# Designed miniproteins, single chains, continued (3), part 67

Each design is a single chain, and the fold is of that chain. pLDDT is the mean over its residues in the fold that is shown.

## One batch from the design tools (miniprotein)

Design m10469
Fold by ESMFold2-Fast:
Formats: C-alpha cells, sequence, structure tokens
Structure m10469 (fold): chain A 90 residues (1-90)
C-alpha cells in the first residue's frame, strides 16, 4: 500500500466509524471521533507522503492514550477497535 493510500484508508476508516456512531446515537463516541478526525486532518495537512508512516504511528499512539484516559466504556471500546484497524494499515 502506498503512503497516500495508507492516509486515505485511515481517513475513510475514521469517517466511517464517526458516521456509525452518529447513526447509533452514541454522542460521546461521535464527539471523540470528530476530534480525532480533526487532529488527523491537521496532521495530514502538515505532512508529506514520505512522513505518512510516522504520522500514522503518532496518531495511533494518540488514540491509545485517549483510550487509557477515558472513563466511558463505549468510548474506550470504540477507540481500541480504531487503534487495531489503524495498526493493520502499518
Amino acid sequence: MSPAEQGLAAAQLLGRKYREAVEAGDKKVAKELAELLREFNEMLAASTPEEMEAVLRAFLERIKERAKETKDEKVKEALEELAEEIERLL
């Protein structure tokens, strides 16, 4: 998979998870995913294709940290699933 394809796949995955949370009425999960999507888009805008693996690794660590800090079980589960799927892109 090319660096551009990895970035696109991660963005599509995050967008899909956000849409699913909104449709399910999981407002806390949707809010966390929206914030992560914003952060990821900012990282992508500041990076080159050559930096994509480092960007994805940094983003993965950010997701894992948020999963550890959250007190909401549904948010934790959603973030852990997202982390596993992002890790499979690396």
Scores: mean pLDDT 83

Design m10470
Fold by ESMFold2-Fast:
Structure m10470 (fold): chain A 83 residues (1-83)
Amino acid sequence: SLPPAVVTPEVAARLAEWLSEEHGDPRYRELAERIRDAIANGDEQALLDAMGEVFTALVAEAERDPGAGRERIWRRLQEFAAQ
C-alpha cells in the first residue's frame, strides 16, 4: 500500500487522471472528479471511498506488472507529490 502521508487528496486525483490517460477509461477521470467534489463539499466519507478506489486501481496496476507497473506508479506519485 502507498504511504498515506505522501498521498494527499489532490495527489490521488492526479493519479486517477493519469490512470485515465494510461487506460483511456473514463471511470478513472470520474474518480478524480469525485475526489475534487468531496473536497469541495467537505464530504469525508465520499473522499475516503474515492481515494480507496484509486488505491485499489494502483494495487491492480502494480500486481499486473510488478516491476514496470510499480516503477510507473512510484514515479508518478513522486512527481505529483513534489508539486
Scores: mean pLDDT 77

Design m10471
Fold by ESMFold2-Fast:
Structure m10471 (fold): chain A 84 residues (1-84)
Amino acid sequence: AEALAEALVREFGLPRETARRIAEEIVRAEKEGRPISRALADELVRTYRVNPYGLASVLVELGFSPEFAAMVAEALREAQRAHA
């Protein structure tokens, strides 16, 4: 969780407290074998303009499964499409 929070601050410019909250939610989703929530995907895309492929790359670098990283990227891409 800590390494992901630091990466979210460094790579995407998220505020530190927001990055910690989001990192904890992402780690929980991976542990539970489920995708991230639609609300979280919307927040990452609409508020922080996080690139889906950029986040997937960061997750793989930090030791998350490629399958989970792909699920996160797809959730963010769906959030990007929902406002068009």
Scores: mean pLDDT 82

Design m10472
Fold by ESMFold2-Fast:
Structure m10472 (fold): chain A 57 residues (1-57)
Amino acid sequence: SHLERGLELYAQGRYEEAAAYFERALAEDPANERARRMLAYALEQAGRVAEAARVRA
């Protein structure tokens, strides 16, 4: 799944790529709180702080 691949990339420190996979996971299931939370974390780690704040809102 996109969520699982995103988690692998996040664990490797590949935050930009992880964020893209978490975006796909959230698009597939908008109610997936894990994907939303992980997307925000990945965006913060990638320096995309404003985007992370919007995801959390």
Scores: mean pLDDT 87

Design m10473
Fold by ESMFold2-Fast:
Structure m10473 (fold): chain A 91 residues (1-91)
Amino acid sequence: NREYLAENTPIIFHYIDSKNDVLLTLIKPSRDPEAPIEIGIRKGDKRVGTTVPNDPEAVAEAVRQLGEELGLDKETIDSFAEAARRAAERM
């Protein structure tokens, strides 16, 4: 049952740009390889999010699209997309 509980424990990743008040959150609801990744980006009071398959490229592309929707600078978008890709590889 401990293994079952570990496999069904959510994995949460945060990446923060404190200077620009931007927060990236990735949530995987379980350690199941088939579990999708929930992505949220917050800038001040504005929030956007989506759910994508657990694929590092899909996660990175979703972060780029959400960052563009929020009007983030290209440098911030590129940084967040790479952080998300690396996190997804380990989720």
Scores: mean pLDDT 79

Design m10474
Fold by ESMFold2-Fast:
Structure m10474 (fold): chain A 60 residues (1-60)
Amino acid sequence: SAEKEAKEKAIERLKKAKSERDYRIAANESFLDAKKVTGGDASKANKIVLEAIKEVRKEK
């Protein structure tokens, strides 16, 4: 699904971040991408990004 793809892309962006600033930028870009996929639903977009952050933390 488009939401699953957005989450996977968010995980990839967050893993590539080399600094705290880059991580914040990656999270914000992922939120904007998720908003496009969810038809502008900020709540659903935020949930996708938070789930991606949790997955990145689990893999470390």
Scores: mean pLDDT 81

Design m10475
Fold by ESMFold2-Fast:
Order: structure tokens, then sequence, then C-alpha cells
Structure m10475 (fold): chain A 59 residues (1-59)
């Protein structure tokens, strides 16, 4: 599924890839996308990616 592919993208070493994945998961929405975003936020240290994850979860 697209959500599963985006969950893999959130594990990318490239912060730009993680930021784009976070934004796309926010657009998709739903329980599974939200769970993936919440899990990623626990370990993310890049400020731009953290902002994207928080914004996605605010929707």
Amino acid sequence: SEVDALAEALRSPDPHTRELAARRLGEIGGERARAVLEEALKTETDPAVIAALREALAQ
C-alpha cells in the first residue's frame, strides 16, 4: 500500500525524503497513516522533518 511505502520512506537516511513522506501521509490521513506519523515523531531529530510530522498530525 502507499502508506506502507511511505512508512519505509520515513526510514530513509535522506531528511528531504522523510519530510516528503510525512507530508504525503498527512494528506492521506486515516488511522494507519496517523500511527506511522506518531511512531516516526518519537525518534526524529531533524527540525524540518519534525515540523512536517507535527503539521501532518494536526490535520
Scores: mean pLDDT 87

Design m10476
Fold by ESMFold2-Fast:
Formats: structure tokens, sequence, C-alpha cells
Structure m10476 (fold): chain A 82 residues (1-82)
């Protein structure tokens, strides 16, 4: 979905600015539109890791990997938090 992709890109820009709570909201909106959006699950994991929520981050990295088993970046991120 173009709308889900737009929310994901808005979240990425907010994440780069250190606006983690706002970034989280954007990634969650992307996932409400497209729950199979592996990159948005991965990005949600990254924003939770940035907030010290490693257990929740691991869960969302795992969700990205279940949707795309070839997602190397998500596998690497998962291994950093477990």
Amino acid sequence: SMEAEKYNEEGVELFKQGKYKEAEDKFRKALEIDPNYARAWFNLGKVLKAQGKNREAAEYYRKALLLDPSYQEALDAYNEVV
C-alpha cells in the first residue's frame, strides 16, 4: 500500500531525528494499513530498541523474519537483542 509506505517513510525520518515516540506511532499506522509489511515491523523493532525495550524489539524483529525469512538486516538486529 502506498499509504502504508508513506507512514513508514515518515517514521524513518522521525527516527533519524531521535523522535522515537512519534516514529513508533507512524510505524504502527503503517502496520494498521498493511500488517504484512516486514520493513515496518523491523523499523518498529529498531525504535523500541532505541528506547531500551529489547524484549519487545526482539518480538517485532522476529515478526519481520516470519514475513520475510531472507531479511538479513532483521536477523542481524534480532541477534543483537537476544
Scores: mean pLDDT 90

Design m10477
Fold by ESMFold2-Fast:
Structure m10477 (fold): chain A 80 residues (1-80)
Amino acid sequence: SLIEEADALEDEALKLEKEAKKAYKDGDYKKAAELLRKAADLFNRAGDLYIEAGDVLRGIGLKLRGIGLEYDAELVEKKA
């Protein structure tokens, strides 16, 4: 189902976001930026699937989270 696919993408995005924060704390800014961009893509994809499934507010929330992580990635990349 769309919801099961969206849940799986959201779970993976959350894991990558956590790994990105750890990489950032460890001073690996290049890895942190790459992981943030991957998490952003997965949040965007999960958001689209939630919207298609009728969970519009959840979907919009995840797309906004993705935009925020893309912004964070650009800031982190400047430190590398």
Scores: mean pLDDT 90

Design m10478
Fold by ESMFold2-Fast:
Structure m10478 (fold): chain A 65 residues (1-65)
Amino acid sequence: MKKKLDEAKELAQKAKEAGDAGDVETAKKYAQELDKLLSSLPKDVQKKAYEAAGEVLGVELRVPE
């Protein structure tokens, strides 16, 4: 579990770094990988993973209903 949460944080960090560097295509790629990872997690873990990724990205992420 914690390993998947760490992976989500790493993908969020890579997306942020690419975005900050102006590499929009790379940022989108990592954001898509992050979304796929988050969607694959159990519901109990999704909330924490979305919050952690959102904090790294500087945006508010919520688990969809």
Scores: mean pLDDT 74

Design m10479
Fold by ESMFold2-Fast:
Structure m10479 (fold): chain A 64 residues (1-64)
Amino acid sequence: SFRERLREGSEYAKKYIPQILNLIDQGNLEEAKKLIEEIRKKYADTVAAGMAAMVEGVAKVRLK
């Protein structure tokens, strides 16, 4: 159901968003981008995809 997908997406984001931010801080942008893409691909219609897109935006700004 839609509710179940939202829950799964939120749990996925909770697990991987801290890891993505840590990778960005370490300068490992390739691995961070890969994790963002996996979240987006798996949970495109959930809050997790939106959170992953926000993290990607932050990473791009930090590279300037």
Scores: mean pLDDT 67

Design m10480
Fold by ESMFold2-Fast:
Structure m10480 (fold): chain A 66 residues (1-66)
Amino acid sequence: MVTLTLEGADRETALRAAKAAEAGGGKVTVEFGQPTILRVEGASPTGATAAALVAMGDGAVPTVHF
């Protein structure tokens, strides 16, 4: 399981990041707030990285917890 915290992410950014993580084969749970928290089960490192890059591209600050 990988946890991502997204600072400054709006709902659309959080949902796009979650979709990127799911495309990497993970199952994602989203907790909306500040920060927004993504919990990713079964994610490859590629899926977690893709989610972080989407969040950064939208101006959010992702932190990845392994």
Scores: mean pLDDT 77

Design m10481
Fold by ESMFold2-Fast:
Structure m10481 (fold): chain A 82 residues (1-82)
Amino acid sequence: DIVDEEIERARKNFPLTDEEIEELRALLQKARDVAENGSEEERAKFYYELVSKLFSGPREAILASAAITVANRVDLERREKE
């Protein structure tokens, strides 16, 4: 699962608490759902929200960058299956 892979990567690279890992998990699950099932408008809105988080602080930037990575990977996999 792409979400579990990104969670494990985050645990290895960043000193996150268990509460922050659960926050990250929820954000990554939303990113996957929007990328798989969302409209172009819903994807654009979600990306705008993530970009806003990139400028809110280092912690928020780390969480947002992980979510952008998941959304992009899911979108690419969806396009490859056509």
Scores: mean pLDDT 78

Design m10482
Fold by ESMFold2-Fast:
Structure m10482 (fold): chain A 94 residues (1-94)
Amino acid sequence: MLTEEERKKIEEVFKKLDKDGNGRITPEELYEFLKSLGFEEDITLEKVQEILKRFDKNGDGYLTLEELYELIKVDPSEFDNEAFKKFLEMLKKA
């Protein structure tokens, strides 16, 4: 179970990614966020799309807050990408 502190931290990150406030994150918004953290050499938009597609059960191309909670619960070692592993580790430690 996620603690209240973990939930709040994830919600803060979601709010930063969801620039339009519509409750949905695009692959482009997540990619821009990862680039802002200095991971542009370790991640591509195509790789972000592949990762999000794994969790997008509806095929809408969007990530919801609930899907972000599911994504963070996944072991970082399941992702063969350093930028995404570091992103998940930062969210778990904050």
Scores: mean pLDDT 70

Design m10483
Fold by ESMFold2-Fast:
Structure m10483 (fold): chain A 104 residues (1-104)
Amino acid sequence: MEIDELIKAIENATSLEELYRILREWARRAGAPFDLPEEATVENAAAHFLAYIGNLYGPEYAQKAAERIQAEVDRLRAEGVTPEEAFERLKKLIIDILNELKKK
Protein backbone atom coordinates (compact mmCIF):
# COMPACT_ATOMS: atom_id res chain seq x y z
CA MET A 1 0.00 0.00 0.00
CA GLU A 2 1.57 3.25 -1.17
CA ILE A 3 1.61 6.03 1.45
CA ASP A 4 2.38 8.72 -1.19
CA GLU A 5 -0.91 7.88 -2.95
CA LEU A 6 -2.79 8.31 0.34
CA ILE A 7 -1.10 11.68 1.03
CA LYS A 8 -2.01 12.89 -2.49
CA ALA A 9 -5.62 11.72 -2.07
CA ILE A 10 -5.91 13.58 1.26
CA GLU A 11 -4.31 16.75 -0.20
CA ASN A 12 -6.96 16.71 -2.97
CA ALA A 13 -9.87 16.19 -0.52
CA THR A 14 -12.17 19.24 -0.43
CA SER A 15 -14.68 18.15 2.24
CA LEU A 16 -14.87 16.16 5.47
CA GLU A 17 -17.08 13.61 3.67
CA GLU A 18 -14.38 13.08 1.01
CA LEU A 19 -11.61 12.86 3.64
CA TYR A 20 -13.72 10.31 5.59
CA ARG A 21 -14.25 8.15 2.45
CA ILE A 22 -10.52 8.25 1.61
CA LEU A 23 -9.45 7.27 5.16
CA ARG A 24 -12.14 4.54 5.38
CA GLU A 25 -11.05 2.99 2.06
CA TRP A 26 -7.33 3.06 2.92
CA ALA A 27 -8.00 1.63 6.41
CA ARG A 28 -10.04 -1.15 4.75
CA ARG A 29 -7.16 -1.91 2.34
CA ALA A 30 -4.79 -2.09 5.34
CA GLY A 31 -7.03 -4.71 7.01
CA ALA A 32 -8.86 -2.42 9.44
CA PRO A 33 -12.20 -3.48 11.05
CA PHE A 34 -15.32 -3.22 8.85
CA ASP A 35 -17.65 -2.18 11.71
CA LEU A 36 -16.38 1.40 12.17
CA PRO A 37 -19.11 4.10 12.10
CA GLU A 38 -20.31 5.30 8.66
CA GLU A 39 -20.90 8.93 9.77
CA ALA A 40 -18.54 11.50 8.19
CA THR A 41 -17.44 13.18 11.45
CA VAL A 42 -13.98 14.36 12.56
CA GLU A 43 -13.97 11.59 15.21
CA ASN A 44 -14.90 8.84 12.72
CA ALA A 45 -12.39 10.06 10.11
CA ALA A 46 -9.71 10.00 12.86
CA ALA A 47 -10.80 6.46 13.87
CA HIS A 48 -10.26 5.18 10.30
CA PHE A 49 -6.87 6.94 10.12
CA LEU A 50 -5.76 5.39 13.44
CA ALA A 51 -6.87 1.93 12.24
CA TYR A 52 -4.76 2.46 9.09
CA ILE A 53 -1.66 3.47 11.11
CA GLY A 54 -2.12 0.63 13.62
CA ASN A 55 -2.43 -2.02 10.91
CA LEU A 56 0.59 -0.81 8.87
CA TYR A 57 3.02 0.56 11.49
CA GLY A 58 1.85 -1.04 14.73
CA PRO A 59 0.20 0.02 17.99
CA GLU A 60 2.98 2.37 19.19
CA TYR A 61 2.65 4.60 16.10
CA ALA A 62 -1.16 4.43 16.30
CA GLN A 63 -1.02 5.50 19.98
CA LYS A 64 1.26 8.48 19.22
CA ALA A 65 -1.02 9.52 16.34
CA ALA A 66 -4.09 9.11 18.60
CA GLU A 67 -2.53 11.43 21.21
CA ARG A 68 -1.82 14.12 18.59
CA ILE A 69 -5.31 13.82 17.06
CA GLN A 70 -7.01 13.85 20.48
CA ALA A 71 -5.09 17.03 21.42
CA GLU A 72 -6.22 18.69 18.15
CA VAL A 73 -9.86 17.52 18.58
CA ASP A 74 -9.86 18.86 22.17
CA ARG A 75 -8.50 22.20 20.89
CA LEU A 76 -11.11 22.36 18.10
CA ARG A 77 -13.90 21.70 20.63
CA ALA A 78 -12.55 24.36 23.02
CA GLU A 79 -12.31 26.94 20.19
CA GLY A 80 -15.81 26.15 18.83
CA VAL A 81 -14.51 26.16 15.24
CA THR A 82 -16.70 25.63 12.18
CA PRO A 83 -16.89 22.17 10.54
CA GLU A 84 -14.87 23.57 7.60
CA GLU A 85 -12.08 24.81 9.91
CA ALA A 86 -12.12 21.46 11.77
CA PHE A 87 -11.78 19.65 8.41
CA GLU A 88 -8.80 21.77 7.30
CA ARG A 89 -6.95 21.38 10.62
CA LEU A 90 -7.58 17.60 10.78
CA LYS A 91 -6.46 17.24 7.14
CA LYS A 92 -3.21 19.13 7.82
CA LEU A 93 -2.46 17.07 10.95
CA ILE A 94 -3.07 13.75 9.15
CA ILE A 95 -0.77 14.79 6.27
CA ASP A 96 1.93 15.86 8.78
CA ILE A 97 1.73 12.49 10.59
CA LEU A 98 1.90 10.54 7.29
CA ASN A 99 4.94 12.54 6.12
CA GLU A 100 6.70 11.76 9.43
CA LEU A 101 5.89 8.02 9.06
CA LYS A 102 7.41 7.98 5.53
CA LYS A 103 10.84 8.63 7.15
CA LYS A 104 10.67 5.49 9.39
Scores: mean pLDDT 78

Design m10484
Fold by ESMFold2-Fast:
Structure m10484 (fold): chain A 119 residues (1-119)
Amino acid sequence: SEREELVKKFLEKFPYFRDNLLSSSDEELEKQIEVLEELLKQEPDNIALYAELIALYAKLDKEEKALEYLEELFRKFPEELEFLKSTVAMVVSILEELGKKELAKKLEEKYKELLEELK
């Protein structure tokens, strides 16, 4: 599916996330979030840090925080369409794995429309 290809693109950009963080405990993921949030204070324009934080917060079932960072990602980097698409696809896939199918569908529809407007 289109979403599977976008998730693949995200994981290709973040191989450490694919190989290590997706299999980590909640405590290890929370520690990684702390490190990334400190790095983001030093590098506020680092798009990769936003994407990793979004995916980690989604994986921890902290969807409100994931959505806050996703909104900021779209606000700061509207030109990075392929990166935005792959990040949204990753969040949608994580939410579906967590059984949040209705939220995943609403998120996918909302950001699909927003991405078409940014073209």
Scores: mean pLDDT 79

Design m10485
Fold by ESMFold2-Fast:
Structure m10485 (fold): chain A 91 residues (1-91)
Amino acid sequence: SRAELKGEALLLGASGGVLVLHAYILIKYDESLSEEQKKELKRLADEIAELIGRLDRAVLEDAPDEEIERLREELERAMERLKKKIKEVLE
C-alpha cells in the first residue's frame, strides 16, 4: 500500500541517518584513518544525508509513488557504498 511505501521509506531514512552518524564519528575520532579515507567517508556520508532529506521531503509532500521509490533505490545504493567503505577502512 501507499502507507507501507511511505513507512518503509521513512525507516530506510532513519537507518541511513545512523550510518551517516557512524561515518562522522569515525572521521572525528579515528586517528588511524588517512586524510584521503576521511574525505571519501565524508563525501559518501554527505551524499546519504542529502538523499535522506530529499526522500523525507518527498514523503511529507505526498510525491508520486514512482518518485518515492526512485529516491528509496538511490538511498539504498548510496548506503551500500558507504557500508562497503566503512568495512574497507576498518580492516
Scores: mean pLDDT 89

Design m10486
Fold by ESMFold2-Fast:
Structure m10486 (fold): chain A 97 residues (1-97)
Amino acid sequence: FPELDKGVELLKEGKYEEAAKHFRKAIEKDPRNADAWIALAYAYLKLGKFDEAVEALRRAVEIDPRNVGALFVALEGYKKGYKEAGEIADRVIKAME
């Protein structure tokens, strides 16, 4: 998806607000794209938008419960002190068993 690719490019440049906008457009075109939800969660996490980050992570895990990308973003959220992100990480680890 061109929107997902552009979002990832912006994310690498540290342009998290612009990246989130492109990830939202990617999700609009394909709501079942777990990678777009993970990328959106990471962008929100970098912006300190923890509630939105958790909602995006929950969507990614609902679509793909064994998604390693969702696990890494959830662990990063937990490391930043967002307790609910740790619960999502535990859920992904349990699904991979």
Scores: mean pLDDT 80

Design m10487
Fold by ESMFold2-Fast:
Structure m10487 (fold): chain A 61 residues (1-61)
Amino acid sequence: EEAFDLIAETARRVGEALAAGNYDEARKILEEGYKKVKEIDPELAESTYKLLSRYIDEKAA
């Protein structure tokens, strides 16, 4: 489904930014992905954004 494809792509790009130490870029990628998924499935966007945001915070700590 389109929403899941966008989530998978967002997660991959966030992971690449985190691997490079670019935490600000990772957060920006997450916000852009959240907006796209929210247009399709706002409930899925909310849950996925929360999970990926926690992951970024954990890696940045």
Scores: mean pLDDT 79

Design m10488
Fold by ESMFold2-Fast:
Structure m10488 (fold): chain A 73 residues (1-73)
Amino acid sequence: SELEELEKKLEEVEKKIEELEREVERLKEELKTAPEEEKEKLKKELLELEIELGVAQLERAVLNTVIKKLKEK
């Protein structure tokens, strides 16, 4: 079923979002205590993770919209 495949994909995306949110929080905490020499590298890694999180959040929104439409008769 197309609906079942999309719901499974949504679960995978939601797990990815949870992992990315934890990584973002961890990097934000590291940035507070990091040596000045490492801050620029950590800021770049944080930006890359925030972009990936944003993309995953958009994918979740699209999947939710499609699933909702498929459930409507």
Scores: mean pLDDT 86

Design m10489
Fold by ESMFold2-Fast:
Structure m10489 (fold): chain A 70 residues (1-70)
Amino acid sequence: SEVVEKVIRHELKLMDKNGDGTISREQVIELLRKHGLTEEEARALIDSVTTADTVSIDEATELILEALKK
């Protein structure tokens, strides 16, 4: 849903206080856990996409939307 994507992007932008377009892996894990994943599940999901300490808003949005499909 385009509406769900916009809501997720807005929440991620609120977490990105510096406006650099990235958030930490730990922030993504916390948000995934808020949406029903365990820490282990959230960490495995992010690890499947990136090994970097930070992820882009676009990448984080994709991860959360994929989690919501299952």
Scores: mean pLDDT 77

Design m10490
Fold by ESMFold2-Fast:
Structure m10490 (fold): chain A 79 residues (1-79)
Amino acid sequence: GPPVKDDSFQVLASVSEEMRGPLLQLYLKEYNIQVPAEDANVKGLSQEDFLALLQALEQPARNQDQEAAIRIIQQYVQA
């Protein structure tokens, strides 16, 4: 398929704060990465920070690296 564009992450990052956790879990599930709801608590991130998180997760998602994905999420939530 066509390469993923940065604009795709911008659309995803524009969802409501309440939908960010479910969207993050759904996005990672497409790469066979399962993140517990407790580790996907990304409520309160700015749209800019959530965009940066989605971009940072692209490489772990491609590699199907669940541990790296969870660590990156935790770094953004606890920053």
Scores: mean pLDDT 74

Design m10491
Fold by ESMFold2-Fast:
Structure m10491 (fold): chain A 62 residues (1-62)
Amino acid sequence: EIEALLREVEGPDGTVTLREALEVARRLGLDPDAAAKALRKVEDEDGTISVEQAVEALTAVA
């Protein structure tokens, strides 16, 4: 479910923005503070996160 929702919002390069990943976390009922903290740890300097890294981060807080 996490990967499927992230794939819905991914860009052509296979990445999502922090904002998009946080929206997926909200849809999944995850704690927003824990999700934001986990996602920021895997976020690149340009504000993008690979779908694989986002899946791992959100799974850790599920």
Scores: mean pLDDT 78

Design m10492
Fold by ESMFold2-Fast:
Structure m10492 (fold): chain A 107 residues (1-107)
Amino acid sequence: MLSLEEIKKILLESINEELAKYNLPKVVSIEFGIDEEDNNTLLVNLTFEDGTKHTVTIKLDGKNVILTYGDKKKVITADKEYESLQEFLSDKENLILLGKAIAELLK
């Protein structure tokens, strides 16, 4: 099982790889917030090298992982149904896809 620190590292690397392609500032840290009313919802709090902070909301809904940032939405369709967002995040390939989707929303 991937540790929380390994998950953060993979996600950070994936986000920054895509942000570099868009000539956008680098993310320097990621903090996760949990929605206490919905265990299938995760808040990804991003801090950029210029000190700006942005939050992307991630929700698991069946096979769909729905990312929301302001008025922007991105949907990742998984190859299978996951029982929890934690299970989805335990796959390195899913973290890479998630990082790319987050960067696309920030573009």
Scores: mean pLDDT 81

Design m10493
Fold by ESMFold2-Fast:
Structure m10493 (fold): chain A 72 residues (1-72)
Amino acid sequence: SPLEKLREFARRILQALDDAGVSDEVRAEVLKLIRELFQAVRAGDTEAAEEAMKRLRELLKKHGIEVEIPEL
């Protein structure tokens, strides 16, 4: 299930954020993008899901966080 893959991906991201000691502001921005990604996938909006995933990937890379990106 794409949603199960996203839940596991979100869990790994949150753990990586805790391990990296990012600021509350960065954590809030990541959580917002994760929520946007979940909403897009639930709605079947492929374009919105790809945009949210791209923004999330870029934000994580900016903060030195490497997490395996799921194929949706």
Scores: mean pLDDT 81

Design m10495
Fold by ESMFold2-Fast:
Structure m10495 (fold): chain A 80 residues (1-80)
Amino acid sequence: MERIDRAIKLAEELKKLAEELGDEDTVQFADSVIERLKRLKERYEKATPEEKAYIDSLVDGIERTLRILKQELEKKKKEK
C-alpha cells in the first residue's frame, strides 16, 4: 500500500515537472500512470497473496520508469 502511494506521488512530481517544462507528452504519460496506479491500489485491497506479489512487481517496474523519466526532465530543466 505505502509503495503504491509513493509511486503515485512520484508520478505527480513527474507531471508537475513536465508541466513546468511544457512537455505535453510527458504530462499525458504521467496522468496515465497515475490512473493505472490508482486502479492497482484498488485491486491490491481485494487481491490474493499471489496477486499482491504480482502487483508489487508491476509497481516496482513503474517506479523505476518514473525515476528515469524524472532524471531526464531534471537534465532538461537545468539547460533552460
Scores: mean pLDDT 81

Design m10496
Fold by ESMFold2-Fast:
Structure m10496 (fold): chain A 72 residues (1-72)
Amino acid sequence: MVREQIEIFRRDFREAREELLKIKDPELIEEFFRRARGLLEELEKVAPEELLPEIEELREELERFEEEVKKE
């Protein structure tokens, strides 16, 4: 279950990455990152130890991408 949610997050994030670079709408960008951070935080709370490194990786990737998108 948690692994399936991580896989869905990876897929959605990959798709959203391309769209967010094109959108350039500050409100939609903030909403996306707020929701994504919340989802990762909830996943960390319920994830087995074996999946925590994957969630950490996603969080770091999300933070790096947020910095890139908000730079402009």
Scores: mean pLDDT 77

Design m10497
Fold by ESMFold2-Fast:
Structure m10497 (fold): chain A 56 residues (1-56)
Amino acid sequence: MKVRALVDIPKFNDETLALKQGEIVEVLREDSKEYWWVRTEKGEEGLVPKSFVEKI
C-alpha cells in the first residue's frame, strides 16, 4: 500500500522520517492507530503520522 505526504513532514525523533509534500512511500505495516511504518524509494524506513498522509 502506498501513501502520499500531504505536507512537508519534519524528522522530529530518531524513529520518524522526514518527507516532502507529495512524496510517495510504501507502507510496510501499521505501527499504531496514529502511525504507519513506511519505506521510502531510497530504502529509508521509519514512522510517519497517518493524519499527514493520504492513501493512494
Scores: mean pLDDT 84

Design m10498
Fold by ESMFold2-Fast:
Structure m10498 (fold): chain A 90 residues (1-90)
Amino acid sequence: EKAKKAGELAIKKGKEYIELGRKNSSPGLVEVGEQLIKAGELVLSGKREDIEEALKIVEKLLELARKGKVAPLEKLAEELIKLIKEALAE
């Protein structure tokens, strides 16, 4: 259930970032969206190894958001990290 919430949120936001990136001709936003979708699909697999890989992807996105001072992406990445860690704890 916690894995489902994290995965669905990541995929939903990933699609939004891809649309925003295409609209604004921003390849960086498209890449962020693609990584969010990948992380969401990994979490939805329910395999511990895949969920751990998803956590690493989102942690890298958090670092990029902090470096770029992108507050909405930083907040999203922090929320996803919390949900993914809760999914790993069951």
Scores: mean pLDDT 86

Design m10499
Fold by ESMFold2-Fast:
Structure m10499 (fold): chain A 60 residues (1-60)
Amino acid sequence: GHMRAVALVDQPVDAPAVLSFKKGDELEILKVYPDGNAVARSLKTGKVGLVGLDQLEIVS
């Protein structure tokens, strides 16, 4: 399956393409880019958006 991650910090609502989350929220990483950004889905809200991998702890 896709990689799991946990948010290390809060990400408030920002640009429409950016995923918002709270510290401790579980995310599913759908795609990783070479620049350290990713597309993820929030398991809490079901929303999909851009995240920085530096904001996340990978639990794979």
Scores: mean pLDDT 81

Design m10500
Fold by ESMFold2-Fast:
Structure m10500 (fold): chain A 61 residues (1-61)
Amino acid sequence: SLVDEAERLFAEAKELALAGRGEEAQRLGTRSVILLQEAGRDDLAAAKAAELRAVFEEAGL
């Protein structure tokens, strides 16, 4: 499902962000949010966007 694909991409994006690979993390994280929006899960999309921002702040990105 789109939600399952988004969750996989988001997990990878968080790992990349914590590894300092900010450009790749942003690309995958953005794709994850878009897939959640396409699935009609605006609630999850907003939550994941906020979580990604927090992870970037923690990683110094």
Scores: mean pLDDT 86

Design m10501
Fold by ESMFold2-Fast:
Structure m10501 (fold): chain A 81 residues (1-81)
Amino acid sequence: AEEKIKKIRELAEEIKKIGKEIIDLGKIPLGIAFILQAIGIEFELELLEKQEEIDIERLEELLKEAEELLEEAKKELEELK
């Protein structure tokens, strides 16, 4: 569980970095949207960590959501370069 939690946090931070780079390239609303989605993932992760029993299925879903969002952010960034 702890390794997946750390990976989700790392993915969310990477998405925020890409969102910032998208903003710097002039696509401000798109970059903000990625940053807000990453913040949402971090918020849900914090709520999961505060549970007495961590919902492993939701944690795995959140990991997939973060991985998919990172792939989308990377594709959008590549299209702007």
Scores: mean pLDDT 83

Design m10502
Fold by ESMFold2-Fast:
Formats: sequence, structure tokens, C-alpha cells
Structure m10502 (fold): chain A 60 residues (1-60)
Amino acid sequence: GPAGEEGLRRLRELAAAGGSGREAAAVVQDTGHAGASPEDLRRLGEEARRYYEAGLIGPA
């Protein structure tokens, strides 16, 4: 849904900026608080993990 799509966009922007895992966790939390579906939150978590594994997001 829209909240999940916004969360994914924010994560992509964070990865492009070289953000931290703490910042990524905050994006996931904000997206959940905005009422994203469990499926959207799972996708967001997977995307955050991929960025972390690729070295685009720093340590948590």
C-alpha cells in the first residue's frame, strides 16, 4: 500500500546517502506506525537487509 511504497522509497534514498542500520530500522518502524500491511513490512525488511549486505547501509 502507499505507506509501504513510501517506506521503500525512503530506504532507497537512505541507501543512496550511505545511511545507518539504525536509520533503516527507524524507517521500518515509521512505516509500520503509518499502518503498512505485514506483507509491505516484510518487503521493507528484506530490502533493508539487501542494502545492508551490499554495504549501502552501515551497521545497525
Scores: mean pLDDT 81

Design m10503
Fold by ESMFold2-Fast:
Structure m10503 (fold): chain A 78 residues (1-78)
Amino acid sequence: SRAEELLERLRKLGASEEALEHARKAINSPTEKELAEHARKAYVLAFDELVKNKADFETFNEVAAVIQEVRELGLENI
């Protein structure tokens, strides 16, 4: 599914399992408020892991782009 593809992309970019769980919750959120909160947490947690791993600028940009696609998919499901 598109959701599984986005989660696999985040995992390959170095996102933690906690960040992936929040991304999954964002996609399946029943409200825009819950979607925004889970997407924000996914973003913060993914970025924190990238900082710990000294990821390059391109990887940070790719994670931000995937999180935006997660938000867009979540909105389609509301």
Scores: mean pLDDT 87

Design m10504
Fold by ESMFold2-Fast:
Structure m10504 (fold): chain A 62 residues (1-62)
Amino acid sequence: IVGEEFVAVEDYTATRPDELDLRKGDRLKILEIVDEDYLLVESLETGEVGLVPVRYLKPSED
């Protein structure tokens, strides 16, 4: 999972300073698994790094 590309399935508004805002369809690279609920990611759209809830992401597919 680390190093893989994921896609945001829904819009998400950051609720903490260390989180990223997501728009549906944004591509993200997984940098680290923080816990069961959060991933540390890099936005491929903006280059920003931050935490996002796992439930808003799915693996990038064809």
Scores: mean pLDDT 78

